# Ledger of designs, part 103: designed miniproteins, single chains, continued (5)

Each design is a single chain, and the fold is of that chain. pLDDT is the mean over its residues in the fold that is shown.

## One batch from the design tools (miniprotein)

Design m19562
Fold by ESMFold2-Fast:
Structure m19562 (fold): chain A 75 residues (1-75)
Amino acid sequence: MERRRRLEERERERLEEFEKSGEVREEREKLIEYNEKSNKLYKEGNIKESMDYGAEALYHAVNAVSLGLELERKE
């Protein structure tokens, strides 16, 4: 009983690690997407919309760094 429970708990820990690394990737993808939208709007002269998307990109950048640091601290 104990041995099977330990294997299940280890699988759960592995899933949590993969889940967090997937979240870092998602935040990086959103950063790139919003940054590209911001740059496009800036070139079109829509400064206000560009700034809004720039703020969203910064939010996702901070989240990606925070999550990445949390993952590195466990190594």
Scores: mean pLDDT 75

Design m19563
Fold by ESMFold2-Fast:
Parts: C-alpha cells; sequence; structure tokens
Structure m19563 (fold): chain A 70 residues (1-70)
C-alpha cells in the first residue's frame, strides 16, 4: 500500500539509494488509493531526488507519510 511504499522510499533515501527512493516514491504518486495531497508530496519528493536534493525529498516523503497516517 502507499504507506509501505513511502516508508520504503524514506529508508532508501536515508541509505543514499536514490534510484530505489525514486521507484518507491513513484509508487505513492501513482497509487489511486493515496489521497491527492500524499500523491503531490510524493511527486515533489521524486523531483527533489532527481535534483540530488535528498534532504528536501525526505521532508516531502515525511509529509506524505503524515497524510497517509491521518
Amino acid sequence: GPLTAVETALKAAEQGDVDAAITAARQVAADPSAPPEAQQYAQQAVEALKQGDVESAKQYLQQAAEVLRS
């Protein structure tokens, strides 16, 4: 589910595995069961990861996780 995918993306980002983080974040962004706000944060995380901004990506993924836990 989208919560597991965002947790996977956060762990990958913490480990410096940018490709795995992008793959997992894209799963959240494309998941129709995720609220639009979580999809938007996941999309912003993907763009940050593509730019090498891992810290901003982690913040966006944390916001997505918070929305998914609400």
Scores: mean pLDDT 88

Design m19564
Fold by ESMFold2-Fast:
Structure m19564 (fold): chain A 66 residues (1-66)
Amino acid sequence: MEEIAYELAKEELEKSGLKKVDTEKVKERVRERLAEMGKSISEEELEKIVEQSALKAHLELATEKA
């Protein structure tokens, strides 16, 4: 789950030209992936995972630039 959110957050960050992760779009994609796998997640848990994944993607990118 977190790995999926991280991958999607990184893709959105790259797609935006490294400006920002669209967390709403990432949440929607994660929710869709989980539904396809027969899983579900609460909105609160989804927001936490996506926020953490977006931060991780930004930290990794900052390290590459530094």
Scores: mean pLDDT 72

Design m19565
Fold by ESMFold2-Fast:
Structure m19565 (fold): chain A 79 residues (1-79)
Amino acid sequence: MVPLSPEVIEAVREGVKNNEPLLGLLEAQAIKAEEEGVEEAAEKLRKAAELLRKGAPPEEIFKEFSEGIKIYLEYEKKK
């Protein structure tokens, strides 16, 4: 699985217009968060993927993704 990092956040912000590889990345991160028991993060990441699928504005996609990553990193840090 792809690790969650500032690099991933940067890639999402830049890549939201090229949604094919980004969609896979978002789905992988959502699965990872769900498997780790971070349901709130998984929900946000899946919402970002859903927004990306329907062609929502980059700002909205990044907002949901950023919130999901933030939640996931806080839980990972506490483990």
Scores: mean pLDDT 69

Design m19566
Fold by ESMFold2-Fast:
Structure m19566 (fold): chain A 79 residues (1-79)
Amino acid sequence: AEALRARGDELEAQGREAAAAGDYLRATELYGQAAKLYEEAGDLDKARESYGNGAGNAMKAMGRSDQSEEARKRTLEAL
């Protein structure tokens, strides 16, 4: 459980950094992964908070379609 919590915390930190950099799509993905790890570790409070943060960032990204579409295109072009 401790190792899963540590990984979840790391992904949450990365999600927070991605959101600060304007990568809302990436932040949403990272928060979702962190929430899953917290759930596996049995930390439902952390999982719920991470899902909430992810949903908030997803709504902001959807409100600005240009950001979401641009981020997706950039990822495909980098492949």
Scores: mean pLDDT 74

Design m19567
Fold by ESMFold2-Fast:
Formats: C-alpha cells, sequence, structure tokens
Structure m19567 (fold): chain A 80 residues (1-80)
C-alpha cells in the first residue's frame, strides 16, 4: 500500500539521520531538524494519495519515529 511505502521511507530517513549522528557528522539538534525537514517533504508528496484516516495514522507514526530518534540520541549522549 501507499501508506506502507511512505512508512518504509520514513524508517530509511530515520536510519540515515541516526547513522550521520553516530558518525559524528551532525549534532543531535541538526539530526532532529534534518529528520523533520525530510519527513515533512515526504508527507506533502504523499498526502494527495492518502485518505484522511491514513494521513492521521501517518502523522502518529511520524511522531513515534521522531520520539524514538530523540530518545536514542539522548541515550548515546549520556554515554559520551
Amino acid sequence: SVLDEVKKEIEEIKKKVLEKYEAGEISPEEALEEFKKEVSKLFEKYKPKLSPEEQEELRKYIFEKFEELKKRMEEIEKEK
């Protein structure tokens, strides 16, 4: 489904941003901004192809992935 495709692309964005952060290429703040920017572009691209119910599910999914990324980086910062 289109929803499954966009969820997969969000996971790839999260993975790429986290890999850059773990490599020391970007700060936690820069990682969160890059994630928000890329995910917002993706959401606007797919929004016309999604029902209102699918859009709401996608917004919740994005929020969950943002919080997961934030928590993971906070855990890594504590070990530095």
Scores: mean pLDDT 85

Design m19568
Fold by ESMFold2-Fast:
Structure m19568 (fold): chain A 81 residues (1-81)
Amino acid sequence: SSEMERILEEIEEIGRETIETIRRLLADDPVKARREVAFAEALLRAVIREVEEANDLAYARQALEGMRRYHEALTAELRAR
């Protein structure tokens, strides 16, 4: 696939992994799990839309890095509970 398609696939994969991590780490708090999942889903949709609309590889790489940082930060926060 093209580099843009690869980056979009990686963004989607990080988004899915983030949602699965939320559900696993917040299994004891379904209300918080639903809110965090809703935020992650909304963020994923917004990032994909912005990357597709911009059609700019530099922006796409920054968006991918942003999603990785979000995943790492949220995972660390939820594990620190």
Scores: mean pLDDT 89

Design m19569
Fold by ESMFold2-Fast:
Structure m19569 (fold): chain A 93 residues (1-93)
Amino acid sequence: SSLAEKLIREAERLADEGSELINEAERALKEGKGEEAARLAEEARRLFLRAKELLEEAAKLGGVSEKEAAIRTTALDILAVAADFLAELARRK
């Protein structure tokens, strides 16, 4: 496999893991576990931003089109911002 293909697969794995952590954070919030929810959301944010970095590197190697890279990185930015808001809300009493 090319390096670009490996970077794309790792980015997809990290984005999926981040989404699972957001689902766990929402469950923790429903259970009144605000600090746990904030921790999970902060970890999800880190994973989304790392996935973005890997997609940007894959794009530099020609593994994705500029348009596809822009769509995917924009989606990851939106997810990272949403995760940050979730962490803030989780810490409010």
Scores: mean pLDDT 90

Design m19570
Fold by ESMFold2-Fast:
Structure m19570 (fold): chain A 75 residues (1-75)
Amino acid sequence: KLVELKTDDEKKLIEEGRKLINNSTGVEQDKVTSEVMIALKPFVDEDTIRIQLSSLSSSPDPESQKYAREALDKI
């Protein structure tokens, strides 16, 4: 759904976020994803962000769950 953004500035920010996520793995990737979702809140529907973070909060890794829950609390 992030690919449906209408402005070039929003697309650039999404691309930068994806690069950060793609350059990380495992728990670090989940942490970076949580931080990117918070940063993208002004440009992306809250429901989309909540869905992504809720998915991460269902991760089998407790550290990934922690990062996702902290991000959800900031929304």
Scores: mean pLDDT 73

Design m19571
Fold by ESMFold2-Fast:
Structure m19571 (fold): chain A 83 residues (1-83)
Amino acid sequence: SSASRAAAEALREAARESRDPLVSGFLDDLARKVESGELTPEEAAELARLLAEAARDRGASPEDVRALERAAEAAEQAAQAAR
């Protein structure tokens, strides 16, 4: 769906902006799963949000936390557009 494609694109953009390979890998995995239909945009948004909170708690860079938060917001917006 167009919503899944929009969410996947936002997740890949965040992966490209992240300097942490573990964060980038996770975001790329979420993007693939949203495109394949294994995850809804809403589920991907929740997972990205949880990762952002965990990253903040672990002292990750503010840039990586913001990238994860932006990815979560974009995926949530795509989910809302599909309802």
Scores: mean pLDDT 79

Design m19572
Fold by ESMFold2-Fast:
Structure m19572 (fold): chain A 94 residues (1-94)
Amino acid sequence: SKEELEKEFEELERELLALFLRKRADMSPAQAAAFAAAIGGILGLIEEALKKGDYEKARKMLELVREFVRRAESASPAELVALARETLRRVKEI
């Protein structure tokens, strides 16, 4: 449902913030900025899909972000930036 997707989006936003706060201490300022830009882009695209009522598109985007979060747990700062950028590119292709 719309409500379930919006709740999942809010939960993923919180998970992404928690991930950033955990990883930030080991990031350079340039890595932190690159990560924030990529994640901001991803979140903006999901919000746009939800606002347009494109729930199938939003669902696919949210699944890509869940895959990112799973892979991100063991990632180095450089790998985390690369994964975030890869996820943004994949989200844009939906």
Scores: mean pLDDT 87

Design m19573
Fold by ESMFold2-Fast:
Structure m19573 (fold): chain A 100 residues (1-100)
Amino acid sequence: SSMEQEQIQAARALIDELELQIKIAKSLKENTDASDQEIRDLVLKRVEHTKELLESTVTLSPELKELIDELIEKIRKAKSFDELLEVLEESIKKLEEMIK
């Protein structure tokens, strides 16, 4: 259905953004003096902005909204660069499972 397709498209857009954020975070860690907290805060801001853009375009399903809200909270609580990457990679896996 069109509604299910809109949810799948939103989830795919989020997967693409999270994959891009992993690439950016790794680049910042390797090529700059940015702290783990500064990298986390940049990723957090981008994910929050992506949520706002998605919600402006489509009514997110309760499951997708809950996953995004939980992702945002886990990013806020990430204590290290490795924990940040784990959170992002775990969320990509959950999103991929949802769109099967």
Scores: mean pLDDT 89

Design m19574
Fold by ESMFold2-Fast:
Formats: C-alpha cells, sequence, structure tokens
Structure m19574 (fold): chain A 99 residues (1-99)
C-alpha cells in the first residue's frame, strides 16, 4: 500500500505492506510553512481480498479526510481533506498493491 499526501507545495509518501486478516497502519507526514500534517491510514483485508480503508489527518491543520471503500488488490482510492483556516487542501491517494 502506498500513501501520498499533498500539502500546499509539499508532498509526502509512505508505503506499508498489508497482510490478509490483519490491520495495517501507514503514516505519512507533510510540512508547509512551519505547519505539519500527519496522515494515518488503517487498512483491513480478509481472505476474499475485501479491504476497508480509513484515513485521518492530525497536526497543526484542521483537516479531516475519511474514505471507507471496498477495494481489491491493485485498486486506488482517493480522499480529499480541506483546511478552511489556511485554504490548504490535503489530497490522499491510496494504492493497494498486489501481494
Amino acid sequence: MEVTIEYGENTARATAKADKDQRVVATATAKAEGKEVTVQVMIQADSEHLTSVSAATTGNTEATASASVFAKAGETVTALGYSSKNETEITLELQFLPV
């Protein structure tokens, strides 16, 4: 699984391996103008390659992005978060890589 965050003009990426029947967490941090946003993505997969994904943002940015989707290996999910205080958009792109 690959996680990409865009925060202003900065991009952060994190990759984590997802095991079947286990919860995996990937964390990526992006920084812009002295502010920091951290994204945690939780993924749960079963024996049928059915996957649920949830993503949350924490840090100095008031932005939350949540995407719950049933995905198969090789599928990509996009979630958008928005910070109204700084007009900064956080884009989350999640790619579930085949094992």
Scores: mean pLDDT 51

Design m19575
Fold by ESMFold2-Fast:
Structure m19575 (fold): chain A 77 residues (1-77)
Amino acid sequence: SMVRAQAKRVLQLIASREPERFAEVVAAIAAGDEERAVALLEELATRLLDEQGVPEAEKRAIVAAVRELVRRQTELS
C-alpha cells in the first residue's frame, strides 16, 4: 500500500532527524502505553509533513496510517 509505505518513510525520517524523540515513542510502545505512543508519533509526523509541504488530505491519510501502525505494534508487544 502506498499510504503504508509513506507512513514507514515518515517513521524513518523521524528516527533520523529526532532520534531522542523517536526513542520516547519506542519506549512507550515497549511499555504498552498506546495513548502516549500514538500522541507522540502524531505530533512528530504532523510537524514533519507540514515541513515537507504535504497537502492536508494526504497528511491526514498518512497520519492515520501511522496511528494504525503504532496501535498494531503496541497490541502485539
Scores: mean pLDDT 80

Design m19576
Fold by ESMFold2-Fast:
Structure m19576 (fold): chain A 77 residues (1-77)
Amino acid sequence: VDKSEEELEESIDEAMERIEESVFRIALKDRKGITVAEDAKAAKTSQATASRRLNRLLERGAVEREGNVYRINPERY
């Protein structure tokens, strides 16, 4: 749940690095993909933070999205 909107400015950046690492590890390990909710639970963070991180990874080409499922992108172009 959301506790503070200020988290969207600075606190989220630190938490997002942690989530980004977690997403890569989980996606690579499972190779089936994960949802925002599953990633948030594994990273021990909020779904809002996990969603923003996963979208950031999409923008960087690090993961792919199919509906609500994110997978590691083997072709990082």
Scores: mean pLDDT 64

Design m19577
Fold by ESMFold2-Fast:
Structure m19577 (fold): chain A 101 residues (1-101)
Amino acid sequence: MIKILSMETTTDKEKMVELYKKYLNMSDENARANAESVSEVTYLEIEVNGEKYYAILGTTSDGNNGLLILKPDKTIVAATSFSGPPTEENLLKMIEEALTE
């Protein structure tokens, strides 16, 4: 069972850098390179089987999405990619598929 608890989307490059550094432990250089490669970043707080997780979604200008799912300790537990709009329905489907639970 997966629930989206909160969802925040930003097109602000500096906010993208902050999210990549905070949740993915990226260096400033790597965070900026990733922010430049995407048109928007979505941060999600999710509940998976009663446990809190985080997710970071990068969306490119060509409509490709990269999704990383993390535990609260910032351990990456799943990664997936998909094409098309990052709607709540598509995000729930992709999170379920990535976690297989």
Scores: mean pLDDT 81

Design m19578
Fold by ESMFold2-Fast:
Structure m19578 (fold): chain A 75 residues (1-75)
Amino acid sequence: SAMDKKKLEELKERVERATEEVRQVLEDPSASPLEQAVAQFRLLAVISDQLLEAKLNGLDISELEKLYEKAKKTI
């Protein structure tokens, strides 16, 4: 449905935004190793939450799984 498509796009946007935020921390020369580690763990939490929400709503998770694989490479 149109609502399912909108919900899936919202979940994808949240994952993509979180991935970009972590990339910025990892590329920041002023970021400590601890700050980098915290950012990486926060990304995993965001991905986990969005994937669970998609599954609970019966959405096609194939595109989210592809984003997860990209995010894992950032970590």
Scores: mean pLDDT 79

Design m19579
Fold by ESMFold2-Fast:
Structure m19579 (fold): chain A 94 residues (1-94)
Amino acid sequence: MDAILADARRDAEAAERLAKEREGKWAELFARLAAVGRRAVEAGDAEAALEVNVLLALALMMHGIGKAIGKEEEAIELAYKLLKPKLDELEARL
């Protein structure tokens, strides 16, 4: 459990950097993931921290694939549609 919280903190810091380096909806998504990740770590909620790590991994994968195939805007829209409801739930819980 402690390893998950340590990884979640590092992932939240990485997501915060990605938010500053990106624009538009990707920047917003990474900023939201970073904020929720930090709250999970501060709360000591290892389950929430793990869930945020999975959501961040999915966002990074979608971003990478979208960029590689020239479908970044479609990937952004899909990522928001899939991840936003879970982010909203985590923010309400934390």
Scores: mean pLDDT 78

Design m19580
Fold by ESMFold2-Fast:
Structure m19580 (fold): chain A 116 residues (1-116)
Amino acid sequence: MLKEVEEKIREKFKDRLSDEEIELIIENIRTLYKKLEELEKKGNEEEIRYVVELFLDAIENVEDEKLRKALLEALGIFLSELKEKYPKVYKIAVEVIKETDLISEEDKELILSYVK
């Protein structure tokens, strides 16, 4: 799963972002994955919601619009791959994204366009 997400991110952004920007996105997704993987097994809904909201808040504070939009797209790609293996985390994360006021409706639509 994580390797497939990383490969999809590299392919998606290879002509759009620098190698350093792609590695930054991948490292952020790896950090999120590690936290959410633990919470699928042992976490409650409030803990999962908090981790997702912290990640969305971190994205909103990215001043570079190109990098910020790429992080939103990478989150969408990541969530699409979570659906089968981490259904609890996937469901709660999608609900948080739909309900949150931390990001714009346009940014929500961008993430959710990858979620099927």
Scores: mean pLDDT 86

Design m19581
Fold by ESMFold2-Fast:
Structure m19581 (fold): chain A 76 residues (1-76)
Amino acid sequence: AVLPAPKITLPEGTLRKVIGIAERLLTQGKDALAILNELSLILNEDHLNYFTNILETQGEQAFYQELGRLARLLNS
């Protein structure tokens, strides 16, 4: 059983930037590490550590699922 990852709340402006970066880089065929590296330029340490922890401990699929969850929150 996969334990649910701790949930994070981003300010709307930061959330829009995160999703925009992820969508742009995925469209360009970049991987999760490339997304994380771009996010490091805009996220504070706590938010960056949250995404880094997901990628390192749960892998790319969980990282993409978390980005998809955040995108759904933005579009709700």
Scores: mean pLDDT 78

Design m19582
Fold by ESMFold2-Fast:
Structure m19582 (fold): chain A 61 residues (1-61)
Amino acid sequence: MAEEVKQAALDGGASQEHADRVGEAVKNGDPEAATRAGTGAAIDSPQAGQKVGEALRKAGL
């Protein structure tokens, strides 16, 4: 789950820093932190934000 969301961010064009942050938030089970980190990915690339959002939905977050 956490690795899938991290990979989705990277595939969408997010930086390694933002991808790591999303994965960490998901691993900790913190949906608010995951949403904030996803916003950071979207700033890097709108496609990254969209892919992270889909991955989070599949993960139940």
Scores: mean pLDDT 78

Design m19583
Fold by ESMFold2-Fast:
Structure m19583 (fold): chain A 97 residues (1-97)
Amino acid sequence: DLLRELLEKLYEQLKKAGKEVPSEEELRRALRVAARMLREIAEYLARNDEEKIDEVAEEALKEEPEIWLPMAAAAHLYVKHKVSLEEIAEQLEALAE
C-alpha cells in the first residue's frame, strides 16, 4: 500500500503545481509498461548486461511516456525502502488490475 500512497501524493503535488496529470487509463497503461520495464531491467542486471538496460528504458519511454510517474514512485521505494525491482513490478501490476 506504500506504493499507492506515494502515487496519490505525487498526483496531489502535481495538481497543486498546476501540472497536467495522466488520465486513469493512461496511468494503468503506464503502470503496466513500468512493471514490464523493471522486470526486464532486473533480469539484465542479474546477467551484467548493462547495455541492454538503456535499450529497455528507451523502448518503454517510447511506448508510454507517462511511465515517469510510476517510475518516480518506484525509485523512491528502491532507494529509500530497499524494495527489490521484482517486488515493485509486482505491486505496479497489482495496481494496474
Scores: mean pLDDT 78

Design m19584
Fold by ESMFold2-Fast:
Structure m19584 (fold): chain A 79 residues (1-79)
Amino acid sequence: TELEIVREEVGEEVAERVKELKERAEEAIEKGDKLEAEIEIGMLRLMAGVLKVIGKEKAAEAILRIAEELEKKLKEKFP
């Protein structure tokens, strides 16, 4: 999974943070909180950007895939 890739490359603490952001974004989408979902997805994209800059490309790509899937769900929920 994407979380396993993150854990392997950058460690458990970063993987747990990514998991928390993903879960909060999913919950926000389900509750109809578009702004909260956008904030959580934005945080995931920021983390991916930072990881890419420091050379953690596999973790960055995994987090971007999580963010893209959440953005797709958000767009389908809120036309």
Scores: mean pLDDT 87

Design m19585
Fold by ESMFold2-Fast:
Structure m19585 (fold): chain A 71 residues (1-71)
Amino acid sequence: MEEKLKQLRNDLVSTRKDLAEIDAEIAELEKQDPSDPEVQRRLTVLFVARGLLEAAIDFLEWQIEKLEKEK
């Protein structure tokens, strides 16, 4: 059980790092011209990726909480 918790916590750290990288790319693109269709297209792709990573973080946090309750 502890080994599985360690793996899930490592996965959570990695996923949060990926989310931080996406957030950094979004922030840099938002400094560009928001009326540029290419900027809007890239922002849309990054917002979708961000949503998927946020969902993955929620799922990992739920799994960690569930395993901690089983102790």
Scores: mean pLDDT 82

Design m19586
Fold by ESMFold2-Fast:
Structure m19586 (fold): chain A 87 residues (1-87)
Amino acid sequence: MPEVKAEVSGLPAELVEAAKRSAEGAALKSAIKLGIKEPIEVKLEVTSISSTSASGTLTITVDGKTKTIPLSEATAESIEKALKELA
């Protein structure tokens, strides 16, 4: 099973664990679908939050290769695409 580790910054402490688990879950689902065996690191850096959107970046690292996605564009499809490009 692929190993996924997530780091979260820019959120209140009470939201960090939930955001981390959500990021790990999304990356893990895509990694299993794509057959990725290498460890995956996800870094979520939140710069602002509103009731309808979050601003910041999501950085995915696989085998020393990185891809960065704006949080406004961070969908399950864009995460899967980034992982496919890095594998």
Scores: mean pLDDT 78

Design m19587
Fold by ESMFold2-Fast:
Structure m19587 (fold): chain A 57 residues (1-57)
Amino acid sequence: SRARREALDALDRARAAGVVSDTGYRTLTDKIRRGEFSDDELRFLARTFREMVARAQ
C-alpha cells in the first residue's frame, strides 16, 4: 500500500538522520512488513518520523 511505502521511506530517512535506533528500525520495519499496522497507524508513523527528522535539522 501507499501508506506502507511512505512509512518505510520515512523510517529509512529517520535511521539515516540518527533519530531512530538500529533496534527500533529493525523492529518497526519487521512489524510494518508483517502488516501489524493499520493504514492510519502507518500514516501516523510516517508523520512522526518526518517531524523527528525536521526537528533534528
Scores: mean pLDDT 86

Design m19588
Fold by ESMFold2-Fast:
Structure m19588 (fold): chain A 80 residues (1-80)
Amino acid sequence: IVEDVEKFIKNLDSLSKEEAKAKVEELAKKAIEYNKDDPEIVKGIEEHKKEILELIEKGDFEKAKEGLEVLLEALKKLEE
């Protein structure tokens, strides 16, 4: 999941809004599955997903990247 998010961040500017939104949904679903036993983390991922999707819809790919980087750091901290 971490590597998938890193690749997505690097390629975000080359994707269409539709492709970028689909990828955010896919990565959020994977992150939720990995953390399904922690409802607070699941809620945080869902909230971050919503914010990132709104930024992509507005075409603010720079802020969307920042949001994805925050999610990436959170996922790295959850690795044992």
Scores: mean pLDDT 74

Design m19589
Fold by ESMFold2-Fast:
Structure m19589 (fold): chain A 85 residues (1-85)
Amino acid sequence: TLSERQQLIQQGYDVLGRMNDLVQQLEANPNVSEEQKQHARNQVHLQSVMFMDAVVRNASNEELQEVLDIMQKRLDELEQLLNQA
């Protein structure tokens, strides 16, 4: 059984994995602009940096949840971008 902290960290890695999958799909889609592709790459990089920083700084579960909430919002935005293309 995973602790709450371990569950939050696992959720973060799962979100990052999904974001990377979406970037690959966006890059393969000819209806997606180069600006949108660059935006997606930049967002995945930023979210990865922010999440890893929170993990290595041993941020509280509350702070990890706030980071995850932002990551989920960015994931939803990338999924919307793909669905519109």
Scores: mean pLDDT 89

Design m19590
Fold by ESMFold2-Fast:
Formats: structure tokens, C-alpha cells, sequence
Structure m19590 (fold): chain A 73 residues (1-73)
């Protein structure tokens, strides 16, 4: 996993109270099922979730999707 992606995961985990290891594991499993989903694409999605690119409202929906995936693990 790229360092930039790992830093964004740590920031997201801190803000939402989710553990970093669970998020990393969920992302790796998601990438195994979706080979098209690169680390670069995930960096962009996480930046949007953190409000750096997109408004917070859309980020919340993407956060819930990621959380559901983590819970299935």
C-alpha cells in the first residue's frame, strides 16, 4: 500500500473512530475483487471523503459504503 494512501487511512480512522487495520484490510480485499481500483484511485476517493476535493455530504455516503464493507470482513 502506498504511503500517501496509508496516511489518508490514518486520518480517516482518527476522525471516524474506526481502527486503521480494519480499513487497510477492507481496502486490500476490495482491490482483490476490483483489480481496476488502484491505490491512486483510492487516494482520490479518500481525499474526497476528507473534504479536500468534494463537499462533506457526498463523502458521508462513501464513508458508509466503506464501513459496510469493513463489517463484512
Amino acid sequence: MKKELEELIEKLAKEKGIDVESIKKAIKELQKENPELTDEMLVEHLKALLGEIEPNEEGLKKMEELREFIEKL
Scores: mean pLDDT 67

Design m19591
Fold by ESMFold2-Fast:
Structure m19591 (fold): chain A 104 residues (1-104)
Amino acid sequence: MPPELKSLRELLEKPELTDEEILVALEGIEDLILYLKASNKTVSEEVYEILKNFLESLPDKFSLKKSLLLRELELVKGTEDNSYLLDLTPGILALKRAVVKSVP
């Protein structure tokens, strides 16, 4: 699991990330989702805005994958139901695979 959410937040709020930093951020988001699921918590407004802004800031080369994940994030946030958190996992995995293909 990532250390306290603060370290992940600092990475996600960075205005420009390298492809390697994007991969680390996506791994941190995956760990955050597992943490929220295990802690019986939903996506808070603060967490939603941080994740949304991070995804919107990603390079246009990831436009399709980030747009699909953004839509899923909006749906999951709208439910306010912890049971739907894992619906984010396929979108995160797809985006991670796209990033890995851009990094040796």
Scores: mean pLDDT 77

Design m19592
Fold by ESMFold2-Fast:
Structure m19592 (fold): chain A 114 residues (1-114)
Amino acid sequence: MALEKAREYAKKALEIDPEVGELMLRVIDLVEANKPVDEVLATIGEIAAKLPLASPEAQKYVIEAARALSEYTKERHPEVAAAFDYLARLAQVKLEGGDAVAEVTLPPEFARRV
């Protein structure tokens, strides 16, 4: 259910911002296929790099998708869940007109990848 919720919001993001939406759908596919954590974290890093350029409406959908993915991954891969929480915070700060880079702290596992 959480994974399906993430996919629905990623599809909505795709309609508004194809670049961010395609990366969100890709990370959902990687998570569903139980791909290596490193590959998932690298894709999350690509999404984080694109988020500052996304529209406010796309940011809202990314927040919802990332929160659902964090919930889905938290038991098996808490490091991946933390990276999705980081995406949701980046999108939220950007949506509020803040400097996402200055205001959001990278999770330790994710910082190792960036």
Scores: mean pLDDT 78

Design m19593
Fold by ESMFold2-Fast:
Structure m19593 (fold): chain A 86 residues (1-86)
Amino acid sequence: MKKELMRKYLELLKKYIPELTDEMIEEIVENEEADESSLLSAIELLENPEEVLKKLAEEQNVDLEELEKKWEELLEEEKKLLRELK
């Protein structure tokens, strides 16, 4: 189950970060471990970023624009990291 969740997360992430290759995804799925609840939360965020960020902003009483900006910054950092890995 955890490996299937990791693969689903990375396949969704690939839509935002095209530098993430299928070979990288399989290597990460085989070698990395992640918490199931963290993977489920990440998958939900990647599937419906606007809805999840809006709900989080309301629950945390924070500015939606600030959360959206942090989300975009996180995606750009991940793109940069993957470019360094080839």
Scores: mean pLDDT 73

Design m19594
Fold by ESMFold2-Fast:
Structure m19594 (fold): chain A 94 residues (1-94)
Amino acid sequence: ADEKLEEVLEELEELLEKYKDNPVAVKYLEEMIEIAKEALETDDILKLIGLILRLIGLELDIEADESLTEEQKKELLELAERLRKAILEKMNSL
């Protein structure tokens, strides 16, 4: 469970470097990185549920953001989905 969270965190940091000159993409990636780090640091199921809800809200914001290209949205949403699945897997292992 933590191994998948660490893998997603590494991919988020790689995408952050790719999009470093795009402040909108950076903002979304930094928020996902914060969620991933918080998920790694907690074994509290209620906190993990809260992180999933925060991530769903972020996914809706990304989908609605007209300043992002379709390619950027796809990459951000794919990582958000993988992060959500990693958090759910951690909850199932507790």
Scores: mean pLDDT 87

Design m19595
Fold by ESMFold2-Fast:
Structure m19595 (fold): chain A 98 residues (1-98)
Amino acid sequence: LVVGEWTPKLEPIVRWLERSGLEVVYEPDVEEAKKKIEEGKYDLVIAVGKENLEKLKPVFDEKNIPIIGGPSRIMPFELASRQNFNEDNIREDADVYI
């Protein structure tokens, strides 16, 4: 699940996820995304932008869902390169917030 406003910086990440056999769903509304996350249907959530990431952080902490930090203008999705994904188990190991 990709949450927030679409940016060209998402294209390589979305393409990589789709090539890895993952279905990508896009949701521009963070409140609607929270509802979808609460339904427990998503293995991974990508938050676009710091504001959306902060709004979603309590839900991620509660549900133990792996997250990728939102893109920056300088270094989009730096944390994505630190994640080990597989088709069956996208790991909780995003120690983005200590």
Scores: mean pLDDT 56

